# Designed miniproteins, single chains, part 28

Each design is a single chain, and the fold is of that chain. pLDDT is the mean over its residues in the fold that is shown.

## One batch from the design tools (miniprotein)

Design m1001
Fold by ESMFold2-Fast:
Structure m1001 (fold): chain A 70 residues (1-70)
Amino acid sequence: MSKEQKAAALYTAAQILLIAAKIRLELGEDPAPDAEAAIELAEKAKELASEEERKKLDKIIEEARRIKEE
């Protein structure tokens, strides 16, 4: 798997986990595990990502951190 393919896979996984965390929060379930996993994968993706991709990953991290504080 290339560096670019790894970055894309991690980005997609982080987005899926962020969506899962949002759904859990709406259902009154603990969103923290999915939000934490989204942050971890997004941070790993930032190490492999272009400058433009890092901006998108930063938004995922910020949103996941906000969800964890709920």
Scores: mean pLDDT 81

Design m1002
Fold by ESMFold2-Fast:
Structure m1002 (fold): chain A 100 residues (1-100)
Amino acid sequence: MGLLSGGLAGLVGAGLAAIGYAVGKVTGDPAAGARAALRGAEAGLEAAKAGKSVEGARGAVEGARAAVEAAEAGGDEALAAAARAVLEEAEKLLKELEAK
């Protein structure tokens, strides 16, 4: 229910997709891609928490899932654990916002 916060969550979600695509194309480094995806997912979750919008929370969940997949593909177990924690918080936020 915050117009500016909802818009920011959408922009962060779109930015995460663009960053993930660009890192995958430019670096060929799965660890660098995983770190970029995790940072995007964390930013998306913070924006969704501020915006309290269902769409923002769904974007945060999708970003966090991408971060988990990237970290698992990179074989970095600590990074994968961090990404799963972000996913759990994003799913909890989505559930809280949908539970009305």
Scores: mean pLDDT 68

Design m1003
Fold by ESMFold2-Fast:
Structure m1003 (fold): chain A 58 residues (1-58)
Amino acid sequence: SEEEEKGAIEVAVLSAKIALEELKADKDELIKKIAKNMEEAGFSKETIEEVVKKIKEL
């Protein structure tokens, strides 16, 4: 559903923000790992692209 998709995007972006700010993770490697994990979890390409776009803007 759209609500579930929105929630998944928000959680993924928040988790990425924490990793970048608190754990000082590499942004490019984090994006690759999140995209791969979301693809393996069955998320749509459109949802993954939206998450990647939002993380790049952090």
Scores: mean pLDDT 82

Design m1004
Fold by ESMFold2-Fast:
Structure m1004 (fold): chain A 73 residues (1-73)
Amino acid sequence: SKEFEAEVLLALAVMLLTLAKRYKGEDSIEVYQKAIELAEKALKYARESGNDDLAKEAERVIQEAKKLLEELK
């Protein structure tokens, strides 16, 4: 189901975000970008499935990753 796909993608995005926070410099940029990509896909699937809580969580992950990525540039 799209909801299950969203849950898996969001879990992967959170794992990548956690990993990126441990790095410094250019290597973390690519990991943050991948976390954003996965979280955006999770958001799309969460919205398609009507899961508002999952969509809200995906939006939070996207916002945090984008903020941290901008702080590295």
Scores: mean pLDDT 84

Design m1005
Fold by ESMFold2-Fast:
Structure m1005 (fold): chain A 87 residues (1-87)
Amino acid sequence: SMKEKAEEYLKKAAELFKKPGPIDEAVDYLVQAIKYVPDMEEIVKLAKKINVPPALLARAIYRYRRGERPTPEEIDALMKEIAKILK
């Protein structure tokens, strides 16, 4: 299913983020996950289940929507939106 494909990409991203180095590859895997599950509430809940860091997910959501690298302020705004979904 599309959800299962999204979960596999989320898991790949989570493992990469545990390693030192640039986060770009992990963010690319998260963008692939979002393409399979583009609904924000669904992808946020799925990422929480897989233990994807909210900051990494925020970067991927921004890249998916805007195709650009976010500012720290834009990441903070998305992290607040993610926190609202998870409560």
Scores: mean pLDDT 81

Design m1007
Fold by ESMFold2-Fast:
Structure m1007 (fold): chain A 58 residues (1-58)
Amino acid sequence: GSSLHAELLRAIGAVIAEIGDLYQAQLNGASAAEIAALQARRDAALARMRALAAQLDA
């Protein structure tokens, strides 16, 4: 299996990517439905990152 540290780094990368996608969508005037979907993906990425960080702190 992959290292928890490697998984956390990937999770951090996913959070950064989702924030970037949301920012670009907002800048480009995306629909409210598209913005909501991107916010949900960002929130899911943040939840995964927090769960992995908690496993390392335990």
Scores: mean pLDDT 85

Design m1008
Fold by ESMFold2-Fast:
Structure m1008 (fold): chain A 70 residues (1-70)
Amino acid sequence: SLAEKRREAFLEIMDETAKRLNEKVKQIKKDYEEGKITPEEYYQKLVDAWVEAMAEFDRRYREKLAELEK
């Protein structure tokens, strides 16, 4: 059903977004621990990563919904 496809799309895109965000966060933490970035840069990069992840999730989910409703 369309409802099942929408649920599957939501979960898949959410999982993919979470995985990518976790990978970015791990790299940012590593850069901070290695002294490559300042505490303020660390905070800003984390905020940017979360904002980007939320924007990508919204865009991808909307695109997928449009495909499923054709």
Scores: mean pLDDT 85

Design m1009
Fold by ESMFold2-Fast:
Structure m1009 (fold): chain A 61 residues (1-61)
Amino acid sequence: MREELKEKAKKYLKKAIEAAKAGDLDKAQVYAGLGAKYLVQAGESPQDATKAVNDALNEGL
């Protein structure tokens, strides 16, 4: 269950990076928010989820 939520988070973060590279910042923000939400549901704190999202975006951008 937690691993499935983390995999969903990774998929949405990948979509956020792709949207940002395409110049669609609105979609990038929506997908990044969904990624963070799934990380929190997987048991991460909101602060840790936000850090993980920012780290993923920095690696992808």
Scores: mean pLDDT 78

Design m1011
Fold by ESMFold2-Fast:
Structure m1011 (fold): chain A 61 residues (1-61)
Amino acid sequence: GAATEADLRAAAEAGAGADGAGVRGILSSDNPQEAAKAATASGDSFTWTLRLGDVEAVVPA
């Protein structure tokens, strides 16, 4: 997938005002794939889909 870092930054900033901490944490992780898997496993009712190169992260909003 070809999401830009700007897309991920925009998503993180958009989420920062309301439960954006999870998004920010994933983007700051040394292993965003592992953080994304953990977030997906949480089973929250709303999620964000983030991409960083070949990495796709799904996080609760």
Scores: mean pLDDT 48

Design m1012
Fold by ESMFold2-Fast:
Structure m1012 (fold): chain A 74 residues (1-74)
Amino acid sequence: SMEQEAVEKINEAEHKASPEERPVIRKLREAFLAVLQGKLEEARELLEEVRKDPNISEAAREALELLEKLLEEL
């Protein structure tokens, strides 16, 4: 499922993350939990903050894109 793909990508991004990237990964997890709870506005705001981070890794960007796609299908 797309939810399973998203959590796997978030876990991969977290495993590869530098200490400075950890706040971005936490926001991705918070956005995912917000989606699961039906808090779509909160999820969109968190993803927008992640998108604006200048130091976002490729793995974190892939997780972001999956979460944005998941939101579009709800």
Scores: mean pLDDT 81

Design m1013
Fold by ESMFold2-Fast:
Structure m1013 (fold): chain A 99 residues (1-99)
Amino acid sequence: SEEEIKNEIIKILQELRDKVLELMRKAGLPDEEIELFQKVFDIVLEKLKKMDAKTAIDTAISFLRFVISWADEHGLPEIRKLAEEALEKVKQLKEKVDS
């Protein structure tokens, strides 16, 4: 169902958020940057809850591409890999909606 798909997208991004923030702390990034990134994730998650499944998928894909690009620019390959794995999962959900 669309609700199940939307719940899976939210779960994927929540799990990614928690892992990314932990890796940022481990990498020694400034607390202010970690807090800002957490706020961005939280804003995206709250907006996704108010969207239809198709819009939520497209928004999640765009956000994950942003996270991948950000990780590349900062030389954070572990964060890039996690975001790429999350993107693959969201793309698989898109195929189910577009079928």
Scores: mean pLDDT 88

Design m1014
Fold by ESMFold2-Fast:
Structure m1014 (fold): chain A 62 residues (1-62)
Amino acid sequence: DLEETLEEAGAKGDARAWELLGELLFQRGDYERALEYLEKALSLDPNNQRAKALKEEVKKKL
């Protein structure tokens, strides 16, 4: 399962995995969960421009 694989990688410190989960959930319209994963990505890498931009888009949908 892609979500399980990405959650496992993120839990091990892979900020990119949290970013990809945020993108996946944003594409599915699950904005609340997308925001949670993007916040996790930014907690590991505060300068992640992609995660910042996507978080702004998620906030517009909430």
Scores: mean pLDDT 82

Design m1015
Fold by ESMFold2-Fast:
Structure m1015 (fold): chain A 70 residues (1-70)
Amino acid sequence: SKEEKKKEVEMEYMIRQLLLVAEAVDKVVEIRQAGLPKEEMEKKIKEIDEEHKKESAELKKELEEKLKEI
């Protein structure tokens, strides 16, 4: 049914968002453990955050497009 397809698409979106969060957290932990100067560490963490925001927004757009097709 259309309802089942919507649930599958929404569940895939939620799982993929959770994986993006996990990846961003892992990258931040690696940067914090690397013993970098504070300024370099903060710059790299900001870059990770900006990349995560971009990928998250792209997933949301993909979700919206898939839901319109159902």
Scores: mean pLDDT 87

Design m1016
Fold by ESMFold2-Fast:
Structure m1016 (fold): chain A 96 residues (1-96)
Amino acid sequence: DFVEELRKELEELLEKLIKELELEPSMQEKLRKAVENMVKAFPEDVERLMTENKMSEEEAKERVRELYLGILEGLGLIYKGVREAIKNSKLKIKIE
C-alpha cells in the first residue's frame, strides 16, 4: 500500500529530524500531528493533482509524496531556526 509506505517514510524522516535538529518535545508533537494530517489528506491531494493538473494516478502519488517529505523537512528546519532566534534574542515570545 502506497499510503503505508509513505507513512513509514514520513515517520523515518521525522525521527531523523528530531535527532539531528535536537527538536524539543513541543516541536516533536507538532511535527507528529503534521505527519498524521498528511497521511489523512493524501487521497484528496492525489485526486486534486489528477483532476486539476491532469496527472496520472502514479505521477500524482509520487508528486504528493515528494511535496510532503519536503514540507516535513522544511517545518523541522523552521522550528529549529525559530527556537534559536528566540534564545539568542532573549525574547519572551512563545511560538506554538
Scores: mean pLDDT 82

Design m1017
Fold by ESMFold2-Fast:
Structure m1017 (fold): chain A 63 residues (1-63)
Amino acid sequence: MDALEYLDKGARALAAGDYETAVRYFEKAIELDPKNKFAYRLLAEAYRGLGDEETAEEWEKKA
């Protein structure tokens, strides 16, 4: 499995409102491709969905 596959699965979970699952997939995508700043933005959106605005801001700053 590559980073793009995890990114796609995370994006689908995010669209479905499954923010916890989205976080898990985006974390795996970043682990495989730390230079993909788009994944950092999506992870921030997932954390906002969970109500964790402080963690979301931290990931946005890394993007």
Scores: mean pLDDT 83

Design m1018
Fold by ESMFold2-Fast:
Structure m1018 (fold): chain A 56 residues (1-56)
Amino acid sequence: ALFEGLLSDSPLTRSVAAVEIARRGPAAAERVLADPRLSPAARAGLRAALAEVEAQ
């Protein structure tokens, strides 16, 4: 699951998962960001990926 990628210890795996979630749209990203299991680093990565996808 993409969410498991965000919980990964690998920064690269987290980055790939964040971009894929961001591409699914802001509603999907918002649901994931509401999960208390996300680390601050994973949250920051997902927010950055969402901004990058929206800029494309």
Scores: mean pLDDT 76

Design m1019
Fold by ESMFold2-Fast:
Structure m1019 (fold): chain A 120 residues (1-120)
Amino acid sequence: DIVVTESGGGTVAEGGSLTLTGKISGASLSEVSVGWYRQAPGEPRQAIASIDGTTGGVVVAGPAAGRFTPSMDKAANTAYLHMDNLRKEDTAVYYTAVRGGKKDPKGPVHWGSGTQVTVV
């Protein structure tokens, strides 16, 4: 079973930065794809960023483009989402999602429990 242990959320002033951390167990980071989704109150869950552990391919959604940077440390089996120049509309619960990369692109998605980000 794949497990994601999340940290790095919190309250930050507008224009500030946070780094979300997802430590992955039960699979090698090199064999999975890591996505980030966010859900603001009253809104549907939205895909915001992803990184492929096999290819290193990165995607960032328009609202986060130029501000959010996915990265990974394969030796630590940990994925990061660095969030810079935070805006009030970035306030949401952020979820890390892990699935079996290019080898199993249609396999089950393993979700973290979510971490709150609040921009004041």
Scores: mean pLDDT 84

Design m1020
Fold by ESMFold2-Fast:
Order: C-alpha cells, then sequence, then structure tokens
Structure m1020 (fold): chain A 55 residues (1-55)
C-alpha cells in the first residue's frame, strides 16, 4: 500500500532523529492517519515495532 509506505517513511524519519520527540511522533501518527486514511492503531503499532528495532 503506497499510502501506508509513505506514512511509515515519514514516521521513520522522526524516529531516526538523534533526540526522540515523543510528542511530535504522537501528533504525526494522528496527522498521517487522517491524511492517508489509515488506522491510528496500525501506525501506533508500527512506531512501537520500529522503536524496538532501533534499540
Amino acid sequence: DPRLERAKAELRRLLERPVLDEQAVGVAVHVLAGRYGLSVAELTRFVREERARLE
């Protein structure tokens, strides 16, 4: 799904920053879910999984 991949790419950019802005990540999840017609729960799961990967 190109919309999902685009949303994930934007979230990855936020998560890969040297200092994690958790408030900005939370806002981005809701904005991207609305913009691309995606589930907030799905993007929240992706953020959780991606953070675990980046540990």
Scores: mean pLDDT 79

Design m1021
Fold by ESMFold2-Fast:
Structure m1021 (fold): chain A 58 residues (1-58)
Amino acid sequence: MERRKKRLEEIKKLIDEGQFDEAVRLINEAIDEGDYETAAEMGDLIVKKFKEEAEKKR
């Protein structure tokens, strides 16, 4: 749980900073570790952020 929480916090920070390439790299790292559930949650956060950004720019 703690490791998962840390990765989710890190990816949220990267997304907020607009560093999507680094966010994708973090997802690949989780996949390499076999943590597919954390990788899926991180991917969902990226998609959610993209939708929020699109809505804010209307």
Scores: mean pLDDT 77

Design m1022
Fold by ESMFold2-Fast:
Structure m1022 (fold): chain A 73 residues (1-73)
Amino acid sequence: PAVAEAPPGGSARPATEEDKEYFRELGRWLAERQGRPEEAVEEAAELGEKAGEAFIADKLDEMALLLQKAIEV
């Protein structure tokens, strides 16, 4: 199954449930692909969701910090 494409956005806005689900699944998919344990997969999914929310809100510094944490899980 293919990951859904994120909607194109040029202005900051609150994330929808679909946006959160997309980034959560993306984080889970990346962690599973790397063979991480299930606990780390769950943490990566949470961090992915938060990074996606930050990205949509145009908080790129916060997004980068959350992605760095996801890599270290």
Scores: mean pLDDT 72

Design m1023
Fold by ESMFold2-Fast:
Structure m1023 (fold): chain A 78 residues (1-78)
Amino acid sequence: IDEYRARIAEDPTDAEAWLNLGKAYYAQGDYATAVRYYLQAVGLATGDARKAALENLGKAYEALGETKNAQAAYAAAK
């Protein structure tokens, strides 16, 4: 977490750092915070990185019980 927070402080457009922060919070069970960071990653990423961010966003929405939002994220990852 601290490594990725430092990367974002230096470059707030580092989509990989936002994605990895989301993954770290997801691993801690903080799915709401993971969604916030995954949304930043989706907004900044392109290509395969954006697809990865959308897949992880879908997983976080499922963990929150937000099935419709999860389905939309997975569909966008195609």
Scores: mean pLDDT 80

Design m1025
Fold by ESMFold2-Fast:
Structure m1025 (fold): chain A 81 residues (1-81)
Amino acid sequence: SLLEKMLKLLDELAKELNLPEETVARLRQMLEDTDSGAAGAVYLMLGLFKNDKEALELALEIYKKLNSTSVGIIEKLLAKG
């Protein structure tokens, strides 16, 4: 599933950056909250640091729904490929 893919990317990134377990647990909780901008922030992080286009597209969708000023920045990141 998409969520399973994103959780795997988060686990990989957490190991690469040696993130504390507490931080990883918080980021996982943010991914599970689909109604908040918190999930969008985690998708943006995954898209940027793991170079994952699907994560960037999910971040863009969430930030557009929330009328976020970050939409323009995410669109530029997607355009760069």
Scores: mean pLDDT 77

Design m1026
Fold by ESMFold2-Fast:
Structure m1026 (fold): chain A 94 residues (1-94)
Amino acid sequence: GEELVKKIEEAVEKGKEAIKNNDIEAFEKALKELMKLAKEAFRKGDIEALEKAIEGLEELGKLAKEAGNEEMALEIEIELGIVRIMLGVLKLTS
């Protein structure tokens, strides 16, 4: 729903700020929040919210790579893989 999409977008923006500032604690907090919201979207069958989480994770991954933070980039790629599987499952069962 609209509220879940908005919360996902807010978590993505926090993640972007953390990456730009090289704030590891803020990054981990934002990524955990984003993954919690993605899991809530999956449980609710909210395809739009999962698609927004994927878009956000792709953007965060690009920013982490551009910043030269390979550890952040790898962590984002792992979570992105999980969310893509979630979306695939919902699309097959829709």
Scores: mean pLDDT 88

Design m1027
Fold by ESMFold2-Fast:
Structure m1027 (fold): chain A 96 residues (1-96)
Amino acid sequence: MKEIDRGIADIYLALGNVLLEKGRYDEAIEWYEKAIELYQKAGDKEGVARAYTNLGIAYLKKGEYDKAIEYFRKALELDPGNEEARKVLEEAEKKK
């Protein structure tokens, strides 16, 4: 059960990443949100943190800096050692 939810969440995260690369930010956000729900159901805090980081990057690329910062902070609350989340949080805060 947990492994299946995580596996599907990983697929949703990967699809979101492809859409993000293509500049399809709103669609990427939808898939990241779906990935977050499945990672939460699986109890995968690292997966949730990774999805929050990517969701924040999507908002950052849309110019929604306050939302980006909110999601990067949520990622760091779940995974304080996440260097990627710290780096993108610092970048987003400098753009305020």
Scores: mean pLDDT 85

Design m1028
Fold by ESMFold2-Fast:
Structure m1028 (fold): chain A 62 residues (1-62)
Amino acid sequence: RSVLDIVAEAFPDLSEFDQEVLASLVLMAIASGPKIPSAEELAKITGISKGVAAEILERVYG
């Protein structure tokens, strides 16, 4: 699954455009630091749930 697919599943009430924007913001948050963020850190930065943050991190780094 792509990061966009995970965002779309977690936020089905968002428009397709807003889902793409959120996916891009999450990916930029992951890429902006010199270290891999924890699911808790990513959730705090982006406002998504810890579970969704964990799935995204697994998809990007797993």
Scores: mean pLDDT 77

Design m1029
Fold by ESMFold2-Fast:
Structure m1029 (fold): chain A 118 residues (1-118)
Amino acid sequence: TVEENIKKYEEKLKKDPKDAEAWKNLGLAYLAQKKYEKAIEAFEKAIELDPSLKAEALTNIGLAYLLQKKYEEAIKYLEEALKLDPKNKLAWFNLALAYLELKDYEKAEEALEKMKKL
């Protein structure tokens, strides 16, 4: 279960608090449980420990903000993720959703077109 995964990664991180992959996986487990603030904290810790995870972690932070209806924050994180990985279809899709919720239909369509061309 999601709860079992959370306990697994929490116990792993008690033994090795510098395991960036475990922080990322804990973030994903919190995201699945709709614990968005805890997910964001875990992803930020993963980035701090391993910058190579930054594009993936920023995409998931953007998703966490989107699911919290914090659309302006979601856009900021998703745009940063796309600067690092412009081929990330999920980041383009979530960026389009954030713009749609803000009723910025032109920017939403631009993001969807970018996704379609990948």
Scores: mean pLDDT 91

Design m1030
Fold by ESMFold2-Fast:
Structure m1030 (fold): chain A 60 residues (1-60)
Amino acid sequence: SAERRRARAAEYAARGREAFAAGDYLGASKHFQRALVLDPADEEARALGREAGRRIRELE
């Protein structure tokens, strides 16, 4: 169901935010990617996923 998919997407987005806050940008990127597969309209997950990618490049 759409409701179940949104709930699961929110779980992945929450894990992504937690990983991001911990400085785990690779982990954050993976979690946000999973969130966006389930909810492509999650603009926050998209923005934070892009930010995680930028941080990964910055650290290299």
Scores: mean pLDDT 86

Design m1031
Fold by ESMFold2-Fast:
Structure m1031 (fold): chain A 98 residues (1-98)
Amino acid sequence: MEEEVELVIKAAKKEKSVHDKLRLIFAFGVAMLRRGVSPEEVRKAVERIAKEVGLEHQADEIYRTALAAYEFAQWNPEAAAIVDRDIAELEKKIEEVK
């Protein structure tokens, strides 16, 4: 997770709009929850990324939204498809900063 956190920070720093930064951090949160990382560890990682990109005041909202999306996507195929697209975009942005 530490190396993934560093890559997400680099990717988010390259984004010019606040909206695009928030979307990458959100997608990271959902991806980590889907991998079985504990909610407490995901919350701390989201807080760290948000702080590093100047959005620490949004960290709690990003985390809560990611948790809700993760839970909803477990039983709703349409929600799962949207989350899959956001995670795919995150993976592309991470590849660009490697």
Scores: mean pLDDT 87

Design m1032
Fold by ESMFold2-Fast:
Structure m1032 (fold): chain A 70 residues (1-70)
Amino acid sequence: MIVSVDELERAVVQLYLEGKITPEQANAIGKRVKELGSDEVDVDELLEKMLEEGIITEEQAEALRELLKR
C-alpha cells in the first residue's frame, strides 16, 4: 500500500492521540519516513522494517494499517 507522507504522518498523530503509540515511537517513524527522501511511502515495506528493528509492535502496525485503509 502506497500512501503520501502527509497521510502517514496524520495516521501516526492519530495513533498517538489514541494512546496506541509513544512520542518516542512517533518520532522514530518520522525519522524513517524522512530517510526515504520520497513524497510517497510503501506502508507495508516500512512497517515490516520497523517491526524487524523492534520500533513498533505487531498490534501498532495493524492499527496504523487500519487508519490508512480509508
Scores: mean pLDDT 79

Design m1033
Fold by ESMFold2-Fast:
Structure m1033 (fold): chain A 59 residues (1-59)
Amino acid sequence: MDERIAETVTRHFDRLADEQPDAPPSVLLREALRRAAEELGVSPETVRRAVRRVLERRE
């Protein structure tokens, strides 16, 4: 579940980075989180929390 959300965010981030290579990563990440939330039908906060949990598990 959390892993699927993180995959969706990564896909949107990669696409945005290709479209806007000069944009700051922080701006691209915010937009990727928003698009992932819209695609999955959840809140941006839910997406952010899931991504944080996945990253914490990798440390």
Scores: mean pLDDT 77

Design m1034
Fold by ESMFold2-Fast:
Structure m1034 (fold): chain A 89 residues (1-89)
Amino acid sequence: SAEELLEEARRLIKEATEVIRKAKTKEAINTAIAAALLAIGAEFLAELVLTRKDELSPEQVERLLEEARRDLEAARELLAKAKELVAKS
């Protein structure tokens, strides 16, 4: 649901921000930033669906949620990589 995607996006943004603060290498910092940006994009799309669902067609809602889901999948993978890079440094 849009509510679940919004909650997950906010969690990933918080975790990515913590990784950025702890990261000592440019690779780890850049990877965490990329994860944060994707999660911010997903947050925006989920919030748009929640706030404007009455103005959006069912097809538009489906496309926005699918994009948010893809962004969160990518953000999750990048965040995992960033955490691994921090653990190695």
Scores: mean pLDDT 89

Design m1035
Fold by ESMFold2-Fast:
Structure m1035 (fold): chain A 73 residues (1-73)
Amino acid sequence: MDDIINKINQANQLEQQSDDHLSLSARHRNTGRRLFEDPSREEQGRRQFELSEEHLRQARQNRDQSQQLRDQI
């Protein structure tokens, strides 16, 4: 049975995954900014920003799922 402790543990795991995605997003955004300083690498920079946005979406999803679990306790 899902008890309070189980939900807290699941919420904590989702928060850790969200933090990991935020870190990856920041790394990709920083790389993209550096690549955009060189016009020959603009397309590579765009790909890095797309990866950054994807990780932000995943981080938000995990955060929202964590909050939903916490709202059940």
Scores: mean pLDDT 84

Design m1036
Fold by ESMFold2-Fast:
Structure m1036 (fold): chain A 57 residues (1-57)
Amino acid sequence: MEFEKKLKELEEQIRKNIDDPEALSKAAVEYANLLLKEGFTPQEVGERIRKIVEEAR
């Protein structure tokens, strides 16, 4: 589905830009907005972003 594809693309953008605070922030915001639009809570969104960042380090 388009949602899953876009979600994976944004996860890759977060991983790719782990050492670039500006690009990382932009990718994380787009990822958060996508999840919030689909009905995820801010807490769930923050947890998912944290996991991606932790796995990239």
Scores: mean pLDDT 80

Design m1037
Fold by ESMFold2-Fast:
Structure m1037 (fold): chain A 56 residues (1-56)
Amino acid sequence: GQEKLQEGLKTAIEMLQQGYSEEEIIDYLKSQGLSEEQARLAVLLAQGEILAEKLR
């Protein structure tokens, strides 16, 4: 449930910082047991967090 989405969010942040594409991150998160919807949500939230940190 929520735990997998939280783990996916942390992974998505790290992968975005390493320069992976959105689609590569989605594919990886799906391989780790997230649904496509959960993987896409994790990437969206990760992008928002990175942007928010740049505006602080």
Scores: mean pLDDT 82

